# Designed miniproteins, single chains, continued (4), part 1

All scores and structures are predictions.

Each design is a single chain, and the fold is of that chain. pLDDT is the mean over its residues in the fold that is shown.

## One batch from the design tools (miniprotein)

Design m12001
Fold by ESMFold2-Fast:
Structure m12001 (fold): chain A 88 residues (1-88)
Amino acid sequence: STATLRADILIAGDADVAFIQRRIRTAILRIPGVLSVDLSAPIRLDDGNYRFTATITIRADLLDSATQQIRDAILRIPGVLSVDITLI
């Protein structure tokens, strides 16, 4: 069976948003148990930062380890300011 996570990601306004989205996709797909990742179009906020959502499908038996690895992998990318992950 599978589980689906939603990650809400905030990135710095001076960062290359397209480059960061490619890095996030690549980093997440390397994690054991990740089956797919879908990234929303980024939106620019009033403070000049960007937000977007990652929808991530994971093997349910690896949910806990994959969730932590996803959080860590996203936060390691320069220009990422925060990530909030929710099971949906």
Scores: mean pLDDT 90

Design m12002
Fold by ESMFold2-Fast:
Structure m12002 (fold): chain A 87 residues (1-87)
Amino acid sequence: SLTVSDVTPPFVEVQSGSTVTLTTSASGASGVTYTWLKDGKPITSPSSSNTLTLTNLTPEDSGVYQTQASSPSGTATSAGSLLRVLP
């Protein structure tokens, strides 16, 4: 069965203008695609990339980031990572 790791780091606090990379991984299935979610909404198209790099951050980028992994055998959603962007 498909298993998805929690997004790392689980909490990030940075200043506006910063760059942050969020990472996850999946196991137990082949043909996995990842969709990144912000506050429960998709922000990326499905891709084979297990990383999300956010650049030139603003306070509006603050929120809970998750990954939804999909495979022919099923789907799994990771625990949330909290990003805080200070002004």
Scores: mean pLDDT 85

Design m12003
Fold by ESMFold2-Fast:
Structure m12003 (fold): chain A 74 residues (1-74)
Amino acid sequence: MREEKKELIARFLALSALGVQEEDLTPEELEELREKAEELEPYVKELSEEEAKEVLERARRLVEEARREREAAE
């Protein structure tokens, strides 16, 4: 369970690091992200420094993959 939350947090951080452009997201996607952010906020506060580093590393990889996927799709 906690591992799934860490993965969701990593994805959320990756989207933030990519500079979430509201124009690129649909209103539905923005609403889902906001709801997930509110749900994940307590878990983010509970993360240890070690877990935070791991989540940041996962976020970096997700950012790189997302950028490559966008380039490959177009």
Scores: mean pLDDT 67

Design m12004
Fold by ESMFold2-Fast:
Structure m12004 (fold): chain A 59 residues (1-59)
Amino acid sequence: SEELLKKAAELLGISVKQAKGLKQLMDELGREVALQFAVKETGVSEEKAREALELLEKA
């Protein structure tokens, strides 16, 4: 879902293209790796990053 990708991108403060890359990272290396990457790269809270990853998983 493009809508879920956009919502996740907004939560993380990143582009939709970057959100697609994060979804690919999560699908390839798992949620925990994607979570740590998102927190490190965006500076958002772990809770906010987890919410964004849930949206990406459903996208």
Scores: mean pLDDT 84

Design m12005
Fold by ESMFold2-Fast:
Structure m12005 (fold): chain A 103 residues (1-103)
Amino acid sequence: NREEKLRRMEEAERRLRKELTEEGMKRIEELEKENGVEDPRDEEERKEAAYSLALNRLLESGEATVLGSGEEAVEQALLENDLAELDRFSSGDTVTAVVAPVK
């Protein structure tokens, strides 16, 4: 179950990135409405800005934290926690490699 849990965390990270991008895109649309001017950034630039905007909002609100830097480093840290510490929680909170939702 350790490998399955790690794989689920990686998938959750990808899902979170997509959801945060969608959330940030909605915020960019709100900003366009508030300013009465369309955002001149291209679609890819908007997606990156949207992701950063939504991620920063989650971090600022304290609803999520960054577990580490770099995908490999976070992956290794989560694997070690599953081996030694996370086993004691059995089925617990869903976390991602980049952003951990806090309760």
Scores: mean pLDDT 57

Design m12006
Fold by ESMFold2-Fast:
Structure m12006 (fold): chain A 105 residues (1-105)
Amino acid sequence: MEEEKKIEEAERFLRGVVRLMQAYEDARAAGLPKEEIEKRLNEEAQRLVDEGYLTPEEAERLKRVLIEDPEAAVRIRDVLSKSGDKEKLPEIYEEVRRLLDEAVA
């Protein structure tokens, strides 16, 4: 079904976003310097691209937002907290994509 395909695409993308966000938050919480945070994000972003969760463009955009706009990162995390409802996954996907586009100005 068309709706099932949209949910599957949203789940794949959002799973990638959650994993990259978690890598960023873990590195920041550990008090790592910016260079080490960037290194860990590069490694996780490449893994997510290789595993098909994110495109190279999506991974690079999200990585930039996490490094350069931590306030946008917090907003993305808040939106992701709503992902427990599968019917809302396409809406959450569109909102996260919008926040990424606005942050990358």
Scores: mean pLDDT 79

Design m12007
Fold by ESMFold2-Fast:
Structure m12007 (fold): chain A 56 residues (1-56)
Amino acid sequence: AAELLQKAEDLERQARELYEQAAEANGKDSEKGAELMTEAQRLREQARKLREEAER
């Protein structure tokens, strides 16, 4: 469904922004950088599952 693809695309954009924030934080707060990176990976995984469901 188009709804699932739209949600996956939104999650992918949020993950990209978090990944950039993680890279910036990694220079001054490694714990926060690691947390943001983990969150970004989680969103990417959710987006991938939504894309797979939408293609069925």
Scores: mean pLDDT 79

Design m12008
Fold by ESMFold2-Fast:
Structure m12008 (fold): chain A 57 residues (1-57)
Amino acid sequence: SEKVDEIVREAMQRLVDGEPVEEVVREARERLKEAGVSEEEINKIAQGLRDLAASLA
């Protein structure tokens, strides 16, 4: 849970800082998978990150 929260916060900060969405989402997906997060949960988190990025554009 703590590791997942860390990964998500870092990804959100990178998106706020204007980093490329596709790269940030890809790296977040890989890190979440390594942390043992289910594919279903990873997809929900990735969707949230993309939605955040769209709102910042």
Scores: mean pLDDT 85

Design m12009
Fold by ESMFold2-Fast:
Structure m12009 (fold): chain A 113 residues (1-113)
Amino acid sequence: MREEAQRALLEAGGALIRAVQAADPDAAEVLDLLVEALLRAAEGDFEGAAEALRRAAELLREAGWDELAEAAELLARAAEALAEGDYERAIELAEEARRLAERVEAEARAAAA
């Protein structure tokens, strides 16, 4: 369960990075925060990962990327659930964030074509 939840968080975070790159490839500060969050999560620092994800969500909302901000907030909640040992909730939240990020990536790529 813990390994599965951590994997779900990392997979969803990767999807969010891809979505941000597709929507705004120049969003360097957001991308740096998302990479920081994934590195912290990979090391088991889920609290630090949640902080980085919340900051990324704030910047995304300021930039008008409301759906990407929502995905980042869902991932922050997933990281918090992981820190609390609630692995089932962490997987659910990470999966929801991943689906939202994948949808935004597909829409952004279609708009660029």
Scores: mean pLDDT 87

Design m12010
Fold by ESMFold2-Fast:
Structure m12010 (fold): chain A 64 residues (1-64)
Amino acid sequence: SLEELEKAKEELYKQSLDDLFRQMEVLDPSRAEEIRKVVEELYKKDPDKALLFAVMEIARLREA
């Protein structure tokens, strides 16, 4: 069902975000905490944008 797909997507997104935050904490613990707070707020409104934002922020941290 569509609801089962949405739940599976949510679980996958949360796992992906947890992994990204773990990587960000290794690169810059202080910035990772700030990014996490923004992503958690954004996720409540738009999980797709929250994941994209997290991916962009870790890319920036890796290029710094």
Scores: mean pLDDT 84

Design m12011
Fold by ESMFold2-Fast:
Structure m12011 (fold): chain A 61 residues (1-61)
Amino acid sequence: MFTAAYTATARPDQSEEERKRRQELAKEAAEIVEKKVKEEGKSPAEAGLIIQEYLREKEER
């Protein structure tokens, strides 16, 4: 069902390449968080912090 709720993720100027890179980074971070939550039993809040730290390190490099 297609609701007319246009959450326009709107394509900016370079949404194609930049969005792909950001999505790839988000996927990697999500996998790491899932492992930590499942194996180490960390809370979702702590997992969120781990994701943010991981993404920042990758971007800052």
Scores: mean pLDDT 62

Design m12012
Fold by ESMFold2-Fast:
Structure m12012 (fold): chain A 56 residues (1-56)
Amino acid sequence: KELEELLARARRVVDLVPESLTWARGEPYTFTPEQRAAMDAAAERAAKELYELSKK
C-alpha cells in the first residue's frame, strides 16, 4: 500500500529530475531503455529503504 505509493512517487521524481536538469543546463541529457530500467530499479530500492525508515 504505502510502499507501492512511495515507489510510484520515486519513479516520477526520477523521471522529472533529468528533464529539469537538461532544461536548466540546456544539455541533451537522455537515457537508453536499459539505463532507465536501472534507474527505476535503484529508485525502487531507495524507496523501500525510505519506507522502512519512515515506518509509523
Scores: mean pLDDT 61

Design m12013
Fold by ESMFold2-Fast:
Structure m12013 (fold): chain A 61 residues (1-61)
Amino acid sequence: MVEALRAASPEEARAVMERLLEEIGDEAARKAVEHVLALTGGDARAGAIAALAIKAHLKAS
């Protein structure tokens, strides 16, 4: 999944990021992803990877 996201286009990565944030349904998760985007200069792949990591953490908890 992470490797596929790194190879995805910015448009595909943004779509995955938004889908994951909708599935999580948490404002704190959205703010965390926005922070990652700010740190990476708007890298949608980094944002999607961060959203995936948050979802995986919540599922494991």
Scores: mean pLDDT 76

Design m12014
Fold by ESMFold2-Fast:
Structure m12014 (fold): chain A 71 residues (1-71)
Amino acid sequence: DILDRIIKELEELLKQLEPDSKKAADVYYRLGLIYYEKGDYEKAIEYFEQALKVDPSNERAKKLLEELKKK
């Protein structure tokens, strides 16, 4: 599955990045979106929370996280 390949690539990329960098925040957000699309809401929440911890200005991640917490 193409989504599983992208997830693996992004997770490996995260291991090479500084955890608090803007690049890491972008990767966390992208992982959150992919897990959301797959219906894995627990992982989507974890990644959106990590993205917002590093970049609290990501309004889309904040809205998606609030919606997921209502589920």
Scores: mean pLDDT 82

Design m12015
Fold by ESMFold2-Fast:
Structure m12015 (fold): chain A 62 residues (1-62)
Amino acid sequence: DVVERAIEAARRESKDQEVVEKTERLAREALEAGVPEEVVLQALIDTVELTGGNPEPVRKAA
């Protein structure tokens, strides 16, 4: 459930909702495909930073 907390934090902290929605879908698909959780969490952090948001709550959720 670490990924669910990270997705929720990313949604709160991101300044671009379209980018976040796409990243959330890709994150769920990646987990289903067997991509390591650590890689998915890093992608969420990077996405929040890219939108100009605060990545710290996402990093803390991980």
Scores: mean pLDDT 78

Design m12016
Fold by ESMFold2-Fast:
Structure m12016 (fold): chain A 61 residues (1-61)
Amino acid sequence: SAAELAAAADRAIAHAVERLRAEYGVSDAQAAAFAAELRAGFAELRAEPEHALALIDGLLA
């Protein structure tokens, strides 16, 4: 469902942000900007669930 995809996207973004903080030591502002960009990308992919799933898989890798 769209709600399940949105929840999966939120988890993938959180994972990617945590990894960025842990591996690269980015600032809170940089991490927030990265999360915002990913959320905007998922919003654009709302009508393309297979592309959204591919992005989720990439972020979790």
Scores: mean pLDDT 80

Design m12017
Fold by ESMFold2-Fast:
Structure m12017 (fold): chain A 58 residues (1-58)
Amino acid sequence: SAAARQARREALLREELESIFGKPLPDDLTPEQVRELRLKAALDLGAITEEEYKKALE
């Protein structure tokens, strides 16, 4: 189902973020909070600029 595919994508993204930050994430993060963490990880890795990060948060 679409819901099962979405849950799998969210689990993989969560594992990737936990690897990047080196710590476990809370169990009840919203999709919006996960998106913010992903953007922060991209900024910290130099994949995006501070201006792109700020624009993405709008």
Scores: mean pLDDT 74

Design m12018
Fold by ESMFold2-Fast:
Structure m12018 (fold): chain A 68 residues (1-68)
Amino acid sequence: SIEELEKELRELMKKAGVSEETIEKILELVRQGRGDAAGALLALAGVSDEMMKKMAELIKKLIELYTK
């Protein structure tokens, strides 16, 4: 579900050390279908390559669900 995928993305961002303010901005961008903007903000937050790969997969799935 959308709620489960958002929860998973939120937890990954927390583990990567992303601030709550940035997490909320990322989720708003994802809800708007702005995956490239969300990815750029995550890169600025300094997440690891492994975490970025997992986040990118979740973001893609979330955007597809929001646009159906």
Scores: mean pLDDT 82

Design m12020
Fold by ESMFold2-Fast:
Structure m12020 (fold): chain A 61 residues (1-61)
Amino acid sequence: MFEKLFEEAKEEVRALVEAGASREEINQTIARGAGRLTEVTSNEEASRAAAELARLAEELL
């Protein structure tokens, strides 16, 4: 469940970067993804996932 939600969040971030979305919209999407992850995992794990999503966005930009 966590891994599936995390993969979905990564896919959403990648799609936004490819579409030329603003950094603000990308950051908001990462925050929403992290919020969903807190429903199935710890706050620490969700925070690490959010950091990985942010890194993915920076590597793709």
Scores: mean pLDDT 78

Design m12021
Fold by ESMFold2-Fast:
Structure m12021 (fold): chain A 91 residues (1-91)
Amino acid sequence: SELRQQIHQLQDQLDQAVKNGDYQTASQLAQQISDLYDQLAQTEPDRAALYQGMSDGYRRESDYLAQGKSRQSATSYTSTVLRAIGDELDS
């Protein structure tokens, strides 16, 4: 799926932005990932609830990053779990 490939690329960019301390760019990337998971939920109804959960998770991460907060907080664990679930769904 092209959407899944776009999500993967944005996740890599998000990780790099966080490593560089660029939380504003990281927030925007998390928002874009959230939007793509929302689109994926609409195109794959059998997995819609899981993708909606992923979309909600990345939207919350975007809000947290916009506040300039480190991924070392509770949201860092959530982001790691969301990536692991996303990778499983892509398999």
Scores: mean pLDDT 74

Design m12022
Fold by ESMFold2-Fast:
Formats: structure tokens, sequence, C-alpha cells
Structure m12022 (fold): chain A 75 residues (1-75)
């Protein structure tokens, strides 16, 4: 599922960060956030969140863009 893939990307991002690979960690985290944004309705329903799918998607996409910009700045 998209949620399982996002979890895998999060685990990969944590490992990259632990190894000092910050740009890679931020890109992996951004990829996971992009998946959550694309599947926001599924995430909201599965987790029982009070936030709207549109709001969750917007927040996740904004955070992904910030992480992508930070990764580019580190390279």
Amino acid sequence: SALERARELHEEAVRAAEEGRWAEALRLAAEGLRLLAEHAAEVVEAEGLSISPEELAALAAAQAAAFEAAAEALE
C-alpha cells in the first residue's frame, strides 16, 4: 500500500540521516510525503484523522517541497 511504501521511505530516510547523508535523507522523506499527499483520503480514513484530505495533502506537499529545496541547498 501507499502507507507501507511511505513507512519504508521514512525508515530509509532515518538510516540516511544516521549515516550523515542529509541530502539523501531529505529527498527520501520528501518522496514519502509526496505519497501521503497523493493518498491523503486513504490516510485520513485509515488513521481516523480530523483533518480534511485536501488540507493533509497541501501540508504534506508543502513539507515535501521544503525538504526538496533543503536537499538541493546541501548539494
Scores: mean pLDDT 84

Design m12023
Fold by ESMFold2-Fast:
Structure m12023 (fold): chain A 68 residues (1-68)
Amino acid sequence: NYRRAIELDPNYALAWFNLGNALEALGREDEALEAYDEAEKIFLAAGNTKGAEDVGVKVLKLAVNKVT
């Protein structure tokens, strides 16, 4: 079973998302974007479109704040 082989755990994606939120709060925006990117990849691989969308909103907000 591919699901078992790739160990798709929603808690793992949430851990990366929470790490991104913590890094964002610390002003570590580049590291936060990396953590959000990992969370989004895991949510997409798991078929969790809502989770991927929530991460995408965070990435968009941080990216916009970095544009001069």
Scores: mean pLDDT 73

Design m12024
Fold by ESMFold2-Fast:
Structure m12024 (fold): chain A 83 residues (1-83)
Amino acid sequence: VEEALELAEKAKELLSKDDSPLAQGARNTVEQAIEYAKKGDYKKAAELFRAAAETLRRWGDSPVMKEAAELLEKAAEILEKKA
């Protein structure tokens, strides 16, 4: 769980380097997912990480957005194994 939260925080930090509405929206979704994970709702947290990653994969063309999506996909996978 803590490894997933560390990956999510790193993704949030990467997204903070991009001032686009897409990056801001993804960062907000990641913050919500982290809060669900802290409350023990790993399934909902994983769903939100997946949603943010899919949005970044579909609409984001920057290396930062691609790296953030990869980190969020990994975080979701870890939490899915705990759900």
Scores: mean pLDDT 82

Design m12025
Fold by ESMFold2-Fast:
Structure m12025 (fold): chain A 79 residues (1-79)
Amino acid sequence: MAEELVEEAERLLEEAERALEEGRIEEAKRLLKEAVEKAQKAGELLLKDKSLPEERREKILARLEELDRRSEALGDRLR
């Protein structure tokens, strides 16, 4: 389910942010990659699932947009 993948991506991104704060750069990079992959899969499922109400779809899209912004910010710090 798309929402489950979004939840997983959010958790992985939080773990990546924590790993960076703790100086675990390699772990942060790996967790960020996994978070991005989960978010991409969620977006694909959302595109394929035409049965979701528009309001629910919009909420999932908003969460994916926030994940994208946070992933870009974290990626910049790991650069």
Scores: mean pLDDT 84

Design m12026
Fold by ESMFold2-Fast:
Structure m12026 (fold): chain A 84 residues (1-84)
Amino acid sequence: MKAKATVTLKLSDKPLSDEARDRLGQVARDAGADGEYDEENNTLTFTFEDDIEKAKEMADKLGAAARELQARGEVESYEVKIEE
């Protein structure tokens, strides 16, 4: 079953650290996710389509990274959506 996963990060007023960028970039690359940055809303969105189990696994990995960055104050909020 094919699913679309979207992970949206609302960035804080602080720029992302190199460590945070490297981690998000690595997870996105491993997932084959498309990254898009909206400068007006200061939002970073990752979108990928795969088998539902893979989409859930990658959404969980990106969500975990976003949650860690939120704890560090580098991300204000995040949202994870999976559409079947």
Scores: mean pLDDT 76

Design m12027
Fold by ESMFold2-Fast:
Structure m12027 (fold): chain A 80 residues (1-80)
Amino acid sequence: SAEEAAMSDEERIAKLEAELARNPSAEKYYALGVAYERLGDLEKAIEAYEKARELALQDENLKLAEESRRRIEELKKKME
Protein backbone atom coordinates (compact mmCIF):
# COMPACT_ATOMS: atom_id res chain seq x y z
CA SER A 1 0.00 0.00 0.00
CA ALA A 2 1.00 3.68 -0.19
CA GLU A 3 1.45 3.78 3.59
CA GLU A 4 3.81 0.78 3.49
CA ALA A 5 5.82 2.40 0.66
CA ALA A 6 6.20 5.56 2.79
CA MET A 7 7.24 3.71 5.99
CA SER A 8 10.64 4.30 7.56
CA ASP A 9 12.86 1.25 8.10
CA GLU A 10 12.32 1.62 11.87
CA GLU A 11 8.52 1.66 11.43
CA ARG A 12 8.71 -1.34 9.11
CA ILE A 13 10.81 -3.26 11.66
CA ALA A 14 8.24 -2.55 14.40
CA LYS A 15 5.38 -3.70 12.14
CA LEU A 16 7.23 -6.84 11.01
CA GLU A 17 8.19 -7.77 14.60
CA ALA A 18 4.54 -7.42 15.70
CA GLU A 19 3.36 -9.57 12.77
CA LEU A 20 6.08 -12.20 13.36
CA ALA A 21 5.17 -12.45 17.07
CA ARG A 22 1.67 -13.52 15.92
CA ASN A 23 2.57 -15.66 12.89
CA PRO A 24 6.18 -16.59 11.93
CA SER A 25 6.94 -16.39 8.18
CA ALA A 26 10.15 -16.90 6.19
CA GLU A 27 9.28 -13.99 3.87
CA LYS A 28 8.69 -11.62 6.81
CA TYR A 29 11.93 -12.63 8.54
CA TYR A 30 13.71 -11.97 5.24
CA ALA A 31 12.04 -8.53 5.04
CA LEU A 32 13.09 -7.89 8.66
CA GLY A 33 16.70 -8.75 7.73
CA VAL A 34 16.60 -6.29 4.81
CA ALA A 35 15.26 -3.52 7.09
CA TYR A 36 17.95 -4.13 9.74
CA GLU A 37 20.63 -4.20 7.01
CA ARG A 38 19.44 -0.78 5.79
CA LEU A 39 19.75 0.57 9.36
CA GLY A 40 23.30 -0.86 9.56
CA ASP A 41 22.37 -3.30 12.34
CA LEU A 42 24.25 -6.19 10.77
CA GLU A 43 24.03 -8.54 13.77
CA LYS A 44 20.20 -8.28 13.90
CA ALA A 45 20.05 -8.55 10.10
CA ILE A 46 22.00 -11.85 10.24
CA GLU A 47 19.71 -13.15 13.03
CA ALA A 48 16.61 -12.34 10.94
CA TYR A 49 18.09 -13.92 7.79
CA GLU A 50 19.00 -17.08 9.76
CA LYS A 51 15.36 -17.41 10.90
CA ALA A 52 14.19 -16.75 7.33
CA ARG A 53 16.47 -19.53 6.05
CA GLU A 54 15.29 -21.97 8.77
CA LEU A 55 11.61 -21.40 7.96
CA ALA A 56 12.23 -21.38 4.18
CA LEU A 57 13.89 -24.81 4.48
CA GLN A 58 10.90 -26.12 6.48
CA ASP A 59 8.59 -24.81 3.71
CA GLU A 60 10.88 -26.30 0.99
CA ASN A 61 11.33 -22.78 -0.42
CA LEU A 62 14.86 -23.44 -1.67
CA LYS A 63 15.18 -20.09 -3.48
CA LEU A 64 14.48 -18.06 -0.33
CA ALA A 65 16.69 -20.37 1.76
CA GLU A 66 19.62 -19.86 -0.66
CA GLU A 67 19.05 -16.08 -0.89
CA SER A 68 19.00 -15.87 2.93
CA ARG A 69 22.22 -17.94 3.18
CA ARG A 70 23.94 -15.68 0.61
CA ARG A 71 22.91 -12.55 2.57
CA ILE A 72 24.28 -14.05 5.80
CA GLU A 73 27.64 -14.84 4.12
CA GLU A 74 27.91 -11.34 2.61
CA LEU A 75 27.18 -9.64 5.95
CA LYS A 76 29.63 -11.83 7.88
CA LYS A 77 32.33 -10.78 5.38
CA LYS A 78 31.52 -7.10 6.04
CA MET A 79 31.77 -7.45 9.84
CA GLU A 80 35.22 -6.52 11.15
Scores: mean pLDDT 83

Design m12028
Fold by ESMFold2-Fast:
Structure m12028 (fold): chain A 60 residues (1-60)
Amino acid sequence: SELEKELKELKKEADELLAKYNDILLDPSATKEEKEKAKKEFQEKYEELKKKVDELEKKM
């Protein structure tokens, strides 16, 4: 189904966001400010993805 496919894509995007965030956290050249910015961007995008998942689950 189309809704199931969208849910799978959103989960994949969330997993990719986590991987990107972890890459920055593990980067020894990244500054404290860069890591803090990455954390904020991750939290904002992750929250958006969660809202999209909730809306799709209501339609299923």
Scores: mean pLDDT 81

Design m12029
Fold by ESMFold2-Fast:
Structure m12029 (fold): chain A 74 residues (1-74)
Amino acid sequence: AMAEMEAALARAKALPDPLEARELVVYAEAALRYGEEVGRRLAELAREARERVLAGADPAEVLAEAEREARAIL
Protein backbone atom coordinates (compact mmCIF):
# COMPACT_ATOMS: atom_id res chain seq x y z
CA ALA A 1 0.00 0.00 0.00
CA MET A 2 1.08 3.63 -0.47
CA ALA A 3 0.99 3.82 3.33
CA GLU A 4 4.09 1.59 3.34
CA MET A 5 5.96 4.11 1.19
CA GLU A 6 4.80 6.95 3.45
CA ALA A 7 6.07 4.99 6.47
CA ALA A 8 9.38 4.39 4.65
CA LEU A 9 9.72 8.14 3.97
CA ALA A 10 9.05 8.90 7.65
CA ARG A 11 11.67 6.36 8.73
CA ALA A 12 14.15 7.74 6.17
CA LYS A 13 13.81 11.24 7.65
CA ALA A 14 14.49 9.78 11.13
CA LEU A 15 17.55 7.75 10.04
CA PRO A 16 20.98 8.92 11.30
CA ASP A 17 22.61 8.00 7.95
CA PRO A 18 21.84 10.73 5.37
CA LEU A 19 22.91 8.58 2.39
CA GLU A 20 20.63 5.72 3.44
CA ALA A 21 17.77 8.18 3.97
CA ARG A 22 18.23 9.76 0.53
CA GLU A 23 18.26 6.38 -1.23
CA LEU A 24 15.00 5.34 0.45
CA VAL A 25 13.34 8.69 -0.39
CA VAL A 26 14.27 8.31 -4.09
CA TYR A 27 12.71 4.84 -4.20
CA ALA A 28 9.57 5.99 -2.37
CA GLU A 29 9.12 8.97 -4.74
CA ALA A 30 9.42 6.65 -7.75
CA ALA A 31 6.81 4.38 -6.16
CA LEU A 32 4.42 7.30 -5.66
CA ARG A 33 4.82 8.34 -9.32
CA TYR A 34 4.46 4.87 -10.89
CA GLY A 35 1.91 3.30 -8.54
CA GLU A 36 1.59 0.98 -5.56
CA GLU A 37 2.44 -2.32 -7.30
CA VAL A 38 5.58 -0.84 -8.88
CA GLY A 39 6.41 0.76 -5.52
CA ARG A 40 6.24 -2.58 -3.73
CA ARG A 41 8.51 -4.25 -6.30
CA LEU A 42 11.01 -1.39 -6.15
CA ALA A 43 11.01 -1.51 -2.34
CA GLU A 44 11.71 -5.27 -2.42
CA LEU A 45 14.49 -4.71 -4.98
CA ALA A 46 16.05 -2.02 -2.77
CA ARG A 47 15.88 -4.30 0.27
CA GLU A 48 17.51 -7.22 -1.60
CA ALA A 49 20.26 -4.94 -2.92
CA ARG A 50 20.94 -3.65 0.60
CA GLU A 51 21.09 -7.20 2.03
CA ARG A 52 23.60 -8.19 -0.68
CA VAL A 53 25.82 -5.19 0.13
CA LEU A 54 25.67 -6.01 3.86
CA ALA A 55 26.67 -9.60 2.97
CA GLY A 56 29.84 -8.28 1.30
CA ALA A 57 28.87 -7.75 -2.35
CA ASP A 58 30.34 -4.80 -4.31
CA PRO A 59 27.95 -1.85 -3.81
CA ALA A 60 28.55 -0.48 -7.34
CA GLU A 61 27.79 -3.85 -8.97
CA VAL A 62 24.69 -4.40 -6.80
CA LEU A 63 23.40 -0.90 -7.60
CA ALA A 64 23.91 -1.39 -11.36
CA GLU A 65 22.04 -4.71 -11.22
CA ALA A 66 19.23 -3.15 -9.15
CA GLU A 67 18.92 -0.31 -11.70
CA ARG A 68 18.53 -2.82 -14.56
CA GLU A 69 15.82 -4.68 -12.60
CA ALA A 70 14.07 -1.37 -11.80
CA ARG A 71 14.01 -0.44 -15.50
CA ALA A 72 12.39 -3.80 -16.27
CA ILE A 73 9.72 -3.13 -13.62
CA LEU A 74 9.04 0.45 -14.80
Scores: mean pLDDT 64

Design m12030
Fold by ESMFold2-Fast:
Structure m12030 (fold): chain A 75 residues (1-75)
Amino acid sequence: LTPEQILELLMEAVRELFDPETAARVEKVAEQLRKDPSVTPEQIVNAVVEELRKIHGYDQVLEVTERVEARAAAA
């Protein structure tokens, strides 16, 4: 899997597991970072995960990470 594919899986998991306000907030973070050509997809993934931690804390972010890993393994 490419970092770009991991980012897509992460955004899908966020939309499914979190409330619409949280999903919109992290989508906005990803969109702003995508506008900077010096930012890699891996850095965007890290920024989205960090934004989720600020809102929900580590336990809920672990659940998202586990779902992304499961989907990545199935793909």
Scores: mean pLDDT 76

Design m12031
Fold by ESMFold2-Fast:
Structure m12031 (fold): chain A 75 residues (1-75)
Amino acid sequence: MSAAEYMAAGAAYALSGDGERAVEYLEKAKEQAKENPEAVEYLEKAARFAGEGDSEAAAEYIEKAGREMRKAGIG
């Protein structure tokens, strides 16, 4: 799976209230995005908020990570 696919899965699980699975998929997204330190930082924050049950904050940071990846030319 691509980083974008892992991010989409993580967001879906966070919004459904499954913080454990959200964190699992966001950690996989971080591994795929590890060459982009700004995206990794946002995904780390997203995973933390998802684990805490804050799905709105998690979704916001997933969106920020996606923007940083697109700036780097990673589609």
Scores: mean pLDDT 80

Design m12032
Fold by ESMFold2-Fast:
Structure m12032 (fold): chain A 66 residues (1-66)
Amino acid sequence: PRVIVSGLPSAEAAAAVALTAIGEGGTARVLGDVPATVVAEVPSEEAAQVVADTGEGAGGKATILD
């Protein structure tokens, strides 16, 4: 699945989301300055939910795409 997290309020928030995706066995790309967007590709729906929950907890808005 692909996860898009937008509206992240800091570079540290974006890094936390990206590192979570990598830790779940996926890849992540950070786009733009604050507010930042992270696009992640992850191997499972469970991994996608963890990334989305991390992004929402960091102040962003997450969308999971199949």
Scores: mean pLDDT 82

Design m12033
Fold by ESMFold2-Fast:
Structure m12033 (fold): chain A 98 residues (1-98)
Amino acid sequence: NAEEYLNKGNELFSQGKYEEALEYYEKAIKLDPDYAEAWANLGLVYFHLGKREEAREYYQKALKLDPDYAGAQSGLADLTGDKELLKEANEKLKEQRK
């Protein structure tokens, strides 16, 4: 299922096998196109591969699906240097949980 593919992608990513991780994240997205975490992780892999524009697009896709997904906002902030975006995301998350 989509979660199993995401988990396999995460395992491969942790081993530095970025191209193999991409394949599994893409499989997760094909099964569940609304899986914000899979889109964010795809962005993270592209960032590690030096493909900053593709990374930005995938992080934005994750945020469009789940605006509160801190991982995607953090990744986008690191990519752009936008610390205000990260701060806003963290404030929003704290408000929703309290």
Scores: mean pLDDT 77

Design m12034
Fold by ESMFold2-Fast:
Structure m12034 (fold): chain A 61 residues (1-61)
Amino acid sequence: SEAEQLIKELLEEARKTFSEEDVKYLEKVLRWLKSRGLSPEQIRRAFDSLVHQIKAEKEAA
């Protein structure tokens, strides 16, 4: 599916920048959102929000 391909691409990009633990967290959330029937556009927006959250948590630490 388009959503599955998008998730794969987003996780590949995340793998280049984030820790393995952060990538596993992102995968879990994105796959759960797909299982709930979110569109590719909604999944992309969720990914952007999660990336912002992870970066904010690292900034606060």
Scores: mean pLDDT 82

Design m12035
Fold by ESMFold2-Fast:
Formats: sequence, structure tokens, C-alpha cells
Structure m12035 (fold): chain A 63 residues (1-63)
Amino acid sequence: MQSERRRRKILALLRSNPDTALSVGEIAKKLGVSPGAVSRELTTLVREGLVERTPKGYRAVQK
């Protein structure tokens, strides 16, 4: 995908809030992006092992 810039912004946001899981809607609002675009990027980040899906939302994977 050519959305590398957006993925990096999402990852940086989640790493800035490592103790908090954020929903797709919360990430979308913080970044000024559509929820659909955020959801697509989060799917990629989860597949890459950089982000995890939790019942409370999405969180950056801690080493």
C-alpha cells in the first residue's frame, strides 16, 4: 500500500499511548482521517505484528 505515511502516524499515536487501547473511531478523530481508512491501516499493522487487537481497541505491541 502507498499509505505508509498514515500507518506511521497511527503507530506513533498508539506508541504515545502504550497503556491505553484506542478504538478505530478514537484514532480517526485524533488524526482527522476516516474510520474506514484507519481500519484498513490497522489491519495491515496487526498483520505485521506492530499493533494488537484487544476487546477495548487497538494497542501498540510492546517488545
Scores: mean pLDDT 78

Design m12036
Fold by ESMFold2-Fast:
Structure m12036 (fold): chain A 80 residues (1-80)
Amino acid sequence: SPEEQARLRELRLEASRLIGEAMKLIDQIKDPEKKKEYRKKLFELWEKFNEAVHANDIPGAEEALKELRKLIEEIKKDVE
């Protein structure tokens, strides 16, 4: 539906912004093992989001972005 496609476009734009924020935060982490683990988690969430989008699974895409926002909050606690 047009509404579904509009929502998926909105979610893609939000995902791009959140991934950019997460990458900038991860770059600030001094511990190489934590940096590696956060990059791995970020990649897994990005894959999950893209799979949901390709399946036109709006709830799945929204869940992946919710998990991405939680990851960003976790990373913020480990910065400095």
Scores: mean pLDDT 88

Design m12037
Fold by ESMFold2-Fast:
Structure m12037 (fold): chain A 95 residues (1-95)
Amino acid sequence: ADAAFAEGVAALRAGDYEAAIAHFERALALDPTNALAWVLLGEAYALQGDYERALAAYERALAADPTNRRAWQLAAEVYRRLGDEARAAAYAAKA
């Protein structure tokens, strides 16, 4: 699990979002409670413009850790990009 997570972080830093997604999905198959891995998976999807999958990943991060302020802020940013200002404001208020 730790190796797949570390490989995902390295791929994300290198800008290889497809590889980052694959590594984070492997890490999460082994440990679905890793809220940070869900956040980073969502960021990789958002950087590819896949906002639907990014939101799903952030919601999974919040299910694992509802105190994760970064997941609230990143979900708010995606809702703002989609033009859903009401949801963007609601999510930002929880961060």
Scores: mean pLDDT 87

